# Designed miniproteins, single chains, continued (3), part 36

Each design is a single chain, and the fold is of that chain. pLDDT is the mean over its residues in the fold that is shown.

## One batch from the design tools (miniprotein)

Design m9216
Fold by ESMFold2-Fast:
Structure m9216 (fold): chain A 109 residues (1-109)
Amino acid sequence: MLSKEVQEAMEEVRRLVLQLSFEDALEVAEFAIRKAEELLASTDPSLEGLVTLGIAKLYLGVAKLTKDPELAAKAVVYSVEAVSITLGDEAGLELARKVIEKARELAAK
């Protein structure tokens, strides 16, 4: 079970991504997936972590086809979850923080 801090960070990330344009939401989702892939590649990932990252990639693919910003937000959330499952809550929180910074940068333009 994910910590309360990780769950709260995932909800904050989802809320911020949903405030972006669809194009900016996709950029954040692609950033989150790329960072999650790099982090999982740095270790011996669990099957659960790999499956969770696979779900994030599926949501990103469907978001691109449907132009649904909620699916882009889910891709980001599942990327953070995959990192937390594989590397622990501190790593998941650090990825969430970087994603929040990226989303705020895009929202400020």
Scores: mean pLDDT 85

Design m9217
Fold by ESMFold2-Fast:
Structure m9217 (fold): chain A 81 residues (1-81)
Amino acid sequence: SAAARESRLVSAELRSFLLQSAKPPSFREIGEALGISASTVRRILLGEKEVSPELQKKIRALLRELGWDGQLDPIIALQLA
């Protein structure tokens, strides 16, 4: 479904940001910024949890605030394809 595809894309975007960051924030810090637990952040990154549209918007806003360039990591892009 389109929703499942967007959920996977947002998870991939967050993973790409973390891999490309010189000093990546911890899962706890990401969770605090998003209003979710560090455990939920981990599950999103592992693809074990579908991301709601509301949370997708929050994650993308956070990535923009943290200066992510919008480019997927090549390895993550291959895994998504």
Scores: mean pLDDT 84

Design m9218
Fold by ESMFold2-Fast:
Structure m9218 (fold): chain A 97 residues (1-97)
Amino acid sequence: SKDEKLLDVRRRIVYLLDQVIKLAEKNKMPKEYIEKLKKARDVVSDLNATPEEILKAIDEAIKILKEMAKRFPSLQKTFNLAIDELKELKKEIEELS
């Protein structure tokens, strides 16, 4: 069903955001970036969140990762890969909505 596919895509986004959050924490990145990424993850993992709220959370996560990539050149390639994966997962949500 569309609901099962949507749940799978949401789980993949949560997993990706958790990996990025762990990387940011390990590299002692500013708390404000980590907290915003956690907020986006929490929206995507919320079973009551609408597709519109999920898409908005993904866009916010992409925006934050772009800022982090610009500010931390040593991790720029890793953050750009995460951004590209989030963009593909966002397309899957849009197609299912």
Scores: mean pLDDT 89

Design m9219
Fold by ESMFold2-Fast:
Structure m9219 (fold): chain A 61 residues (1-61)
Amino acid sequence: MSAEEIAREAAEFALKNPSFSYEEKVEHAALIAALRLREQGRTISMDEARKLARKAIEELL
């Protein structure tokens, strides 16, 4: 699964939580994406994960 696909799934999950602010959705999606990518042996910083999450959320809106 590509980094973009993982970020998209994380963003879709975060967007389903009505209690989260936009920034909280980004942070939640970034955390999920970073954990998934690291589980697959990929190196990613939290700053990179947040950028990926913001892009995925914006593309879904």
Scores: mean pLDDT 81

Design m9220
Fold by ESMFold2-Fast:
Structure m9220 (fold): chain A 99 residues (1-99)
Amino acid sequence: SKVDKKVDIVKKVGDDAMFLLDSIPSATDEQKAIVKAGMQEVVRAVENGESVDDVEALWKETMKKVTASIPDEHDADAVILRIHFEALREEMVAELKKL
């Protein structure tokens, strides 16, 4: 179904975000837990038939929570995460709009 394909897209983007966190020295289980919880909400929104805009808003909220959880002394890591999370957002939205 289209819903199953949308779920696969958002799960892949979530996995890519988790892989990115593994490359960031200041990212710990705390940041991974935020991504995991937020991606569960994104999947739920897709399953409930919410719009691409609503799904994108949940992604943005989750990524903002992740970057805000990085300590101020590691701001360079938060900047790197913001750039890559924005690229993942653009990829997710583009793939969802193709369906």
Scores: mean pLDDT 86

Design m9221
Fold by ESMFold2-Fast:
Structure m9221 (fold): chain A 87 residues (1-87)
Amino acid sequence: MDIQDYEAAAEKIMAHLESLGLVIPEEDREQVLALITDFLKRHEISAEFVIAVIDAIFKHEKLENVVVTPLDVRSMLNLIGRLTGLL
């Protein structure tokens, strides 16, 4: 998979997070995209796999207009990696 495939996958994950009620500030979108792209590339995983794990984590959480920073996204990716055995 080339870098463009991982960037497209990262954009799908960002859109999914926003669909759950999370808000990514415009100024942070590039950094968040880069963090997700790096995570996907390092672990050679699909957007669909990460989305399924996110859904499993947040299925009992009520999310409404929760602002997330790049640090929050990094923490979320670390949690996903640990829960899936990738870390």
Scores: mean pLDDT 76

Design m9222
Fold by ESMFold2-Fast:
Structure m9222 (fold): chain A 74 residues (1-74)
Amino acid sequence: SEAEIQEMIEKIVEQFKEWLEKQKEEGKSNEEIRKEFEQVIKAVEEYARSRNMPQSAIDELIKKLKEIAEEYLK
């Protein structure tokens, strides 16, 4: 359902922000975080597909994660 998809997107976004904060707290460089981010994005995309998320919703989710990462890694 649309509500389940939206809840999933919100949880993934929250978990991603928590992951970014943890990497910063551990003292990782922006370059190290960017390298790990590529793997995280791939894992999120595969997970969302496995949960039957529509491609348009996956694309929007990935776009949001990239925007969040760009803001954190300025």
Scores: mean pLDDT 84

Design m9223
Fold by ESMFold2-Fast:
Structure m9223 (fold): chain A 73 residues (1-73)
Amino acid sequence: LEERWEELAKRVKELPEESQKKVHEAVGKIQAELAERFAGKTWEEVPEEEARRAAEEGLEALEKKIKEEEEKA
């Protein structure tokens, strides 16, 4: 997961500033959705597989947004 985040972060840095801003907005939305999904629970109370799946879904959504911005650039 960490390696995928590093690759995506590098791709974001290569985008125009306007596209970077849109990707940051998408990250904020993903973080808010994760916070709502696990509201009222500590991370220790969330099963590891459930946390991993949620992280993977977030990475997929982020990668899709980055691809959309790359295609516009």
Scores: mean pLDDT 72

Design m9224
Fold by ESMFold2-Fast:
Structure m9224 (fold): chain A 87 residues (1-87)
Amino acid sequence: SRPPSLEELQELRDLLGELIEAIEAGAPREVLRALVDRILAVYSRHLSPEHVAALRAEFEALLEDRAALRRHALTMRQLIEKEIAEL
C-alpha cells in the first residue's frame, strides 16, 4: 500500500459527495451500489486488496441502512477533506 495522491483524495471527496446527494435524493439501491463501486475503485489504486475487501464488506453492510451509510459517507468525506488540507 501507498499513501493516496491529491488527485485520488479529490476524487474520493467528490464521489462521497455524490453518494450523500444520491442518498438524500432517495436514489435506488443500484445507484448507491454503483457509487460505492466507484469509491472502492479509487481506493484500489493505493490500498492493498485485503484493505479494499474490508472496505467493501463495510459498505455492503451499510447499504442495508441508508441513514448509517449517509453518516459513514459524511465522516469519510470529512477525514478526506482534512487530509487534503494537511498536504
Scores: mean pLDDT 89

Design m9225
Fold by ESMFold2-Fast:
Structure m9225 (fold): chain A 86 residues (1-86)
Amino acid sequence: EERIKRAVEEVAELLRAGDEEAARRLLEAEKDLKTRIAMSAVLGVSTEALENTPLEVLEEIWNSLPEEIKELIERLLKELREERAK
């Protein structure tokens, strides 16, 4: 899903720029729960909407994400952690 991929990439770019506040605002503005879960995974934070969603539902939505999106999130998380470690 191109929209989810774009949102995840935008969050990662903001984090690389050190603008965690803008990344968080982008997550809060996202209305699609599936996209929000993917963005939250990259950010490593939850929102009120995610906290009010049962864990089973969150896991189901995560498992419904395309493999390409999951791989992208894992790659971005690794890249962000490596940049922070420098």
Scores: mean pLDDT 72

Design m9226
Fold by ESMFold2-Fast:
Structure m9226 (fold): chain A 63 residues (1-63)
Amino acid sequence: TAAEEAMRAAAEAAARGDAAAFRQAVLSKYQLGPEVGREAARIGAERGDAAGAAGGWEGYKLA
């Protein structure tokens, strides 16, 4: 689905440690909220990407 594709893209950004790109994608294009950050971290962890697991969630921290 589009949501799964969005989460995959976010997870890839998180795996690269590109928190800014991850945050912008979540905030400007996707209305999935914190769930995207959690799913991105989970996908990163499943792929063995420690950076994805940590960076994805941290990149989405809003005020």
Scores: mean pLDDT 55

Design m9227
Fold by ESMFold2-Fast:
Structure m9227 (fold): chain A 61 residues (1-61)
Amino acid sequence: SPAAAAVRARHYQEAIRKVREVLDEADKEGLSVEETNMRIKEVADEIRAQYDADLAALAAA
């Protein structure tokens, strides 16, 4: 549906933005590859949870 496509597009843009922030922070702090990957996974999990919540709200409407 167009509404579901809009939710996907919004979360995709948010994911790109947050991954860039993690990479910039990792470079600034001198994080290891392992530490960087852990932070990316945490961000991905947060985005996934918000995406699932937004889809559930859309389905309830």
Scores: mean pLDDT 82

Design m9228
Fold by ESMFold2-Fast:
Structure m9228 (fold): chain A 110 residues (1-110)
Amino acid sequence: GSMREEFKKLIEELIELAKKSGDIQAAIEAGKLIAKAVVNNSEDKNLILKGIGYLLQAIGLSIDPNATLDEAIALIRDVGELVLKEGDEKVIKAAIKAVKKGIELVKKAL
């Protein structure tokens, strides 16, 4: 399988674990880690700006007392879709590492 297929499976695993744990802050932090991987590893200005947008969204959700699990999962899904559609090999490799860290954070809540 391709690195894109590996990344897609890891995102699906992260989302299912986030649903099971119900830990909103862990799910937000997972989305934030993926957005940071895009920003820190892309050389494409437009992709970096989109990654910054998701990073700001994650920060906003982390301080919102009304943030929902569905919003945190939507963040993970949306930033994952960005990586799948626009990420090069370097971005995808970094995003895979970020998702694995996100999975570990969410598993601690189980």
Scores: mean pLDDT 91

Design m9229
Fold by ESMFold2-Fast:
Structure m9229 (fold): chain A 71 residues (1-71)
Amino acid sequence: SAVEELQKAIEAINNGDFGTAIHYLNRALILAQQRGDTQTSRLIQQAIDSLMRGDIQSAIRHLQRALQRAQ
């Protein structure tokens, strides 16, 4: 589920494994897009962008919001 992929992504970020985090975020993004969940998709995209810029704090905030919406 998108919730499980988001939780795995947050765990990977906390472990400093950003490659694994991006992998799980892309999987969560596909699932959110397939469901037509535009807001969750936007939050996941913002989290990916933040990670790619090295802004870990913003990435985690976006993912926590996405997780709350997906639950």
Scores: mean pLDDT 87

Design m9230
Fold by ESMFold2-Fast:
Structure m9230 (fold): chain A 87 residues (1-87)
Amino acid sequence: SAALEEAVRLITEGSYLITLGELMQQVAGETELSQALLERGRALLAQGRALLDTQNADLPAAEKEALIERAIAEGRELALARAPELL
């Protein structure tokens, strides 16, 4: 469903920004940019999880957990792939 796709997108984007922010902190320490990325990423991740719960309440907990874990992993992989170009 569109709601499921949106939830996964938000979780993936949130994980991407969190991972990117963490990588930036490893190189430059805590900066306004790295903090902003972490805050934005956490907000998107929370929004995606909330949307998954409210719009897909009928999905078994195990299936929701698997979707969240996959989306988080995808976001992390994207951040690691793009980090060399964004540092």
Scores: mean pLDDT 86

Design m9231
Fold by ESMFold2-Fast:
Structure m9231 (fold): chain A 75 residues (1-75)
Amino acid sequence: SESFEKLKERNPELAEALEKLEKAKDLDEMWQAAQEANKKASVEDKPLLEELAKETPNELASAFIRLIVKELEPL
């Protein structure tokens, strides 16, 4: 994914967490990866995260990425 490569260059720790999310074998691994991604994500990553959620073939990973984006929105 082009958006993933851009994100990996900009925020490699977030990209690593998202890669773990995509490759997770069970719900516990997915939850841990999603929590790490949420900790590493910043508001500036939002546009690339939104594009990744559209591009990923993994619907569960897409849903978690959308939740991370929502957490980055101001109340």
Scores: mean pLDDT 80

Design m9232
Fold by ESMFold2-Fast:
Structure m9232 (fold): chain A 111 residues (1-111)
Amino acid sequence: MVDPEKVVEVLMEALPEEMREYLKAEVEEFEKRAAADPTLSEGAKYAGFFFYIAGKLGEYLFRKGVSKEEIEEIKERIRELTKDDPKLAKVAIDIVNLAEFIAEMLKRQAE
């Protein structure tokens, strides 16, 4: 199982400063709300964390009109940072891929 703290660390290192600050605020908001919800199991918090972060990153990519080239540069930075940890690489890249997918879905809804 991949540690969520390590995933956040890799994303923070790979993202441009503005996206990093946005993601940090959303991580803190998720942790605060998850800690306050007695209905969430640890497994639900774990799964919810990854989907929430991907969703918020996707909203940012859509709202700011982040280019496919910049998104690919982020993925390249993740691959370099995680070259010795293929499981961590897969989870971090899957989050960015899901965020990109969500951004495209939001774009389609706006058309």
Scores: mean pLDDT 82

Design m9233
Fold by ESMFold2-Fast:
Structure m9233 (fold): chain A 56 residues (1-56)
Amino acid sequence: SKEEILELIAEMLFFGMPLEEVAKRLGMSIEAAAQFIIEYYKEHKEEIEEVAKKLK
């Protein structure tokens, strides 16, 4: 779901989850996951930052 993707990206960017783990959970290669995360962060930056605040 969208919420799960936002949470995974927040965990990587703010809480030190490795990119390799995020790629595994998304079912993507590391390269594909990196590109996906960059684009998703650009589109959903505020939502990702809000999820990060809730995870603290």
Scores: mean pLDDT 82

Design m9234
Fold by ESMFold2-Fast:
Structure m9234 (fold): chain A 115 residues (1-115)
Amino acid sequence: MSEEELEKEIQEALDLMSDSVFAIEASKGSPDYRTNPEVLKLKEEIEKAYELLSKVVSPEQAKRYARLAAMVASSSESDLDSVGKLVPELSMEQIRAVREKKDTVYAAELLAKSL
């Protein structure tokens, strides 16, 4: 996969997160998004995911995978095929389990075991 194709797939994944409070608030440029309790909770979950992933991959990869973990946890049923292409380290069964739990940290634990 070329870097250009990968960047496009990442952008498509961020668009799939449009229904998440974090993606909605961030995309609107809301000045209050940083103080929103749902956004703060998502940020804390992403930070925990980063700590888990940073033990097995580089800091830059850990940041990327932490965001992918949040995306998987926030995905809808219709997004599963697109999400699976962006996170080939997880099986479709694991992606579904993460989505049902809506747990970003659980997604990061599965990724850390696969990396």
Scores: mean pLDDT 66

Design m9235
Fold by ESMFold2-Fast:
Structure m9235 (fold): chain A 93 residues (1-93)
Amino acid sequence: SKKKEIAIKGLEALRDFLREAVENPEKISAEDALEAMRIAYEKLKEYLTPEQREKLESVIEILEANKDATPEEQREAFRKALELVDEVIEELK
């Protein structure tokens, strides 16, 4: 229960950050999102199943692949990352 609560709150904060990145891709880069994601993953991975960890690792891969992409491509990457983070939050509830 408490482990799930910590994971949910951490992922909800990450979701809110990614949502802001979708709205303002010129203000928040894929590199900024990648750093935030890596920090969140290291703090939360102990509270996640292997399958949930794989989903968040996919987010890291998506952001890394789009680090030097156009703002529109970065925005699409943020939308995909947001969807995967939302899926993990849904599974934890």
Scores: mean pLDDT 83

Design m9236
Fold by ESMFold2-Fast:
Structure m9236 (fold): chain A 114 residues (1-114)
Amino acid sequence: SVEDEVERLLADPEKREILVEAARTLEPASEEELEVQVRYIAEQIARYEVTGDPEEALREDIETMEAMVKQGLSPSAVARLLEALARAAEALGYPDLARLLRELAERYRELARK
């Protein structure tokens, strides 16, 4: 399951360090916020591990991010989150997921310029 894979990622000290480094790029205001961001990044990676398909893994997240931007979340904030996810994916050995996340991040950066 996705939750079982999240717990596996967080139990591995080297993988947890990669997730923490990615989450720190989001400049969390507290250790509690850092832990929430680490878990969120781990959940996205875990979903890719379970599905084996980066587009299927990200389908629901893409729809959620689009809805959140309509509700006032900055496109720049979405781009930064996607770049953090891409860095974690690349460091963990998922280059196809990292590429898709970076392409999506660039689209939100373009939206932020308007």
Scores: mean pLDDT 82

Design m9237
Fold by ESMFold2-Fast:
Structure m9237 (fold): chain A 93 residues (1-93)
Amino acid sequence: SLREKAAQEILDAAEKAAEGLRSMGLDDTANEVLGLGKDIAEAVLKGDFQKATNLIVALGLLSAGLDVEGHTEAARLVDEFYRKAAKAVDEVE
């Protein structure tokens, strides 16, 4: 189904971002990204697009926070995940 494809794309994007964050020593941030990815994927599978959108906003805020702290490359990885998750949700409605 389109929801299953979107959920899998979100989980794959979260894992890629988390791997990059761990390579930078940001293990707590990597765990937060994985948790958000799982929660977004579950919301998409349930058709709770309002919850999915709210969680995606939280990803955008996480990226902005990392950039403010000087973690520019980490912010870029989280932003890439944010953009992919937003696109996947928009394509499913």
Scores: mean pLDDT 90

Design m9238
Fold by ESMFold2-Fast:
Structure m9238 (fold): chain A 65 residues (1-65)
Amino acid sequence: SEIDKFIEELKKIIDDPNVSEEEKLRAYRIALEYAKITNDPKLKEAVEEMKKRLEEKGIPIPELD
């Protein structure tokens, strides 16, 4: 349930036109780190979707391992 709520908040941030590009990238970075720490497959899939969504908006994603 916490993972579901986190994913929902990420989607809101990524899709919100009032949120800056910088804040969207920050949210993505936080999500990526959280996915790595938890090793949760649902969160990993959500992060992949967020990356694609940002790229579709023309926001370059730095390569983060």
Scores: mean pLDDT 78

Design m9239
Fold by ESMFold2-Fast:
Structure m9239 (fold): chain A 74 residues (1-74)
Amino acid sequence: MTAEEIRELVEKNREEFLKFFTEVRKKSKDEVELYFLIIEALINKDEELVKLIKEMLKQKKSAKEIIEEVKKLL
């Protein structure tokens, strides 16, 4: 995967995740862990995982709840 493809993927998903990141000041360990989990999913082109995380964020689940659900799938 080229740097261009990674950039494009991040930009397409940035808008959805930006809303999450602007609403929450990242002061907790869980919020930081979720941020890295999202980046890793985007880099790996794990479309299903990205979609699941976006859906859980829309449902206003906490970072801890989202991490726990993702860990059950791994």
Scores: mean pLDDT 67

Design m9240
Fold by ESMFold2-Fast:
Structure m9240 (fold): chain A 82 residues (1-82)
Amino acid sequence: SKEKKEKTIKELKEDLKSLIKRAEEAGLEKAVEYLKKAIENLETDIEKALEYLAKALKEMGLSEEAIKELIEKVKKYIEEKL
């Protein structure tokens, strides 16, 4: 439903904003840039949003396996709610 979609997008934006704060505190400028681009694309192009999230997580030092698992979980959550 539209209401579930709006709630899901809001929750994802809040999670991404929390990651931005952590990346800023760590001095990870590229991660901050990618996370901001992820937020910008959440409502218009979810695949691009997830691509930018993956790039941010790589800059934050996550393993390729951890990134893949996290992106798959986020994608399933979005597909279930949207």
Scores: mean pLDDT 81

Design m9241
Fold by ESMFold2-Fast:
Structure m9241 (fold): chain A 93 residues (1-93)
Amino acid sequence: SAERQEQLRKAQEIYEYARKNGLSAEEVKKLGEEAGLPEALVYALAAGIAKEQGKDASEYEEKAQRLLLEERYELAGGTEEARKLKEEKLAEL
C-alpha cells in the first residue's frame, strides 16, 4: 500500500540518520514513535540499530516479530486460518 511504502521510507531515513549519528536503540525507538510509525517498524528499527552497534537485539527483534504477526493477522481479516498461522509462527519465536 502507499501508506506502508511511506512508512518504510520514513523508517529507512530514521535508520540512516541514527546510524550516522550514533543514536542508541532507545533513541531511535523514540524517533520512530514521534514519526508516527507502526510499533512493529519502531521495534524493527531499534533491533537494527542494536545489531549495528554490536548490542543484544533479541528483545526488540522478538517484539517486532510478534507485532508484525499481529498486523498480518488483522490485515487478513482475522480469519481462523490466519489465527492458526499466527499461533504457529509465535510458537517458533
Scores: mean pLDDT 78

Design m9242
Fold by ESMFold2-Fast:
Structure m9242 (fold): chain A 85 residues (1-85)
Amino acid sequence: EEFERLAKSILELADKATAAEGIDRDVYLGLLEIQLAVSLNTLKRKPDEKEAEILIETLRRLAQHPDPEVAALARGYLEELEKLK
């Protein structure tokens, strides 16, 4: 439940960053990066296959996002998450 809510928040921040400009966009991109980093670190400390699957699916959707900065950020975190084996 908590991780599913986090995944939803990640998607919402990506959409907000895409709709925003200037400093507001930078703030939303920063918050998105923080949430992705927290999610990755949570899985590193407490590995859970279901939570990892939810994050991977969320990142795969964001990697196809029309915003190239959002897509690039998602691809970077997807690569790091896939290395956690």
Scores: mean pLDDT 80

Design m9243
Fold by ESMFold2-Fast:
Structure m9243 (fold): chain A 99 residues (1-99)
Amino acid sequence: MEEEKELEQAIEDFKKGNPDAIERLAEMINKRPEYLEKVADAIVEEIKKSKNPKDVLGRLLALLSLLTPEQREKLIEMIKKKNPEYQDLIDELKALLDS
């Protein structure tokens, strides 16, 4: 699907640390909330594979700052559910975003 290919490309660019990809992912999620689960899965996978999970969390924080409050809460909950071992790190990230 064309839309799925665009989402996959934005996810790959996000993994590479491209700041334009963060804005694009936020726009796509805000328009199509059905993309949240696929983005959450990609972020969880990147956290698990990363040599420094805090770098991935920094990119996630930037993405969350561009989402609507509703989509932000949904993404956080999906990531916590899919990655319980990193729950404390995600709660710390949420506290930074809410402060």
Scores: mean pLDDT 76

Design m9244
Fold by ESMFold2-Fast:
Structure m9244 (fold): chain A 60 residues (1-60)
Amino acid sequence: MEEMARAAAEAVRLGAGGAAARAVLDGGWNSKGMQELLELGRAGRSVSVEEAREIVAMPP
């Protein structure tokens, strides 16, 4: 979870583009929380590692 949260936060901060967003999706992190993080990145909003960790830990 820690590595997933950090990768997701980085992808969101970079605008969920390129290799970062692809790595998150390819890693099988296609959960509701992970999708929400990618949507935040598309909206141009950054997410901290702590916030990403909380979102990833949320139930579906």
Scores: mean pLDDT 59

Design m9245
Fold by ESMFold2-Fast:
Structure m9245 (fold): chain A 78 residues (1-78)
Amino acid sequence: SLKDELLEEARRILEEEPFSQETFDKVDEILSKAYQELTDDEVLEFLRELARLAREMGKDSLARYLQGEIDTLERLKK
């Protein structure tokens, strides 16, 4: 699925590159694509999986940012 393709692309960027502003910008571009192309439910699943990967990789700042996005979307979905 497109969601799984975007998640795998983000995972590759996070694994292959040192986490820098350029790497963050690339991940943010993938997030923008997810928000534009995926349904609200698919975006929420994508963000949860990406946050899990960020935590597993020790990218704590990114994981915290993504959790904030998840919390915001869950509140708006009411």
Scores: mean pLDDT 79

Design m9246
Fold by ESMFold2-Fast:
Structure m9246 (fold): chain A 61 residues (1-61)
Amino acid sequence: GLEEALRALMKENGTDTLTVEQAAEIAHEHLGLDKNLVIKVLKKYFGSDTVTLDEFLDIYG
């Protein structure tokens, strides 16, 4: 599922964060959302090029 895919990428990154591009690709694949729109939303709300699982799920979960 969505959360499982996000957790797998965080494990691969070796951190508790995802890049906004990685998060947007998962949102596109699992939720059908536009990748560029997700990147803009995440950057605007969190002011960072990375997001935590909780931050992502607060908007799209």
Scores: mean pLDDT 82

Design m9247
Fold by ESMFold2-Fast:
Structure m9247 (fold): chain A 80 residues (1-80)
Amino acid sequence: SDLSRGIGAALLGVGAAASAWILTKKGKPEEAAKVAEEDLKAAKELLKTVKDPEGQKLAEKGVELAEKALEAAKEGKPPE
């Protein structure tokens, strides 16, 4: 369902943030950025397939979290 895809995108965003935080703390910001970029791409693809408003909001949040994770990783900082 569209809601399930929205939830999937949100989980990808959370995963990107968590992975970026852990890898950046380990001194591996380039690997953190790679993981966040892959999760961001997957979340954006899911967002394109979601048509219901509730699923779209979840998917948009997932994309936002992944984008913040990628930005933080590129700066060598933990995501907000």
Scores: mean pLDDT 76

Design m9248
Fold by ESMFold2-Fast:
Structure m9248 (fold): chain A 83 residues (1-83)
Amino acid sequence: SLLDLVKRLRELVLRRAREKQAPEEIIQGVERALEGIEKAVEEGPTPEMLEGIRQTLEQLRRLLEEHGLLTPEIEALIEQLLA
């Protein structure tokens, strides 16, 4: 399900951030973004909310890339969520 993909993304991203010892402010920003996406998916988003989720996922992808946290597996999950 979409929710399962979001939960998997959260697990992989937080694991990667821990492995790379990412700054706490980056970890907190990532957690807030992923929690927002998970909540919106659980609530059954409107088309407008889906667009917001897509924008948040794109911003998250860029943040992860900038901090060396974007793995091929994480990128693939983000692309699946954007499809």
Scores: mean pLDDT 81

Design m9249
Fold by ESMFold2-Fast:
Structure m9249 (fold): chain A 71 residues (1-71)
Amino acid sequence: SRREELRRALRSPDPLAQGRAFQEIAKNPEEAEELLREAARVPGTGPAIQQLLTHPDPRVQEAARRALAEA
């Protein structure tokens, strides 16, 4: 499923795969909080999650804030 593909990409050592996953998460705000909380525990994902704090969708912004708070 798309959700499982995103989870795998977030755990990937490939920064391009991670970047694409963050773009897809931003398109699906309902799934964003859970996926971003998982991503925040992976070293090196902080800057990508911080970029989502400026996303125009307030649900995406809130998901990113919660993920960073739990990291």
Scores: mean pLDDT 75

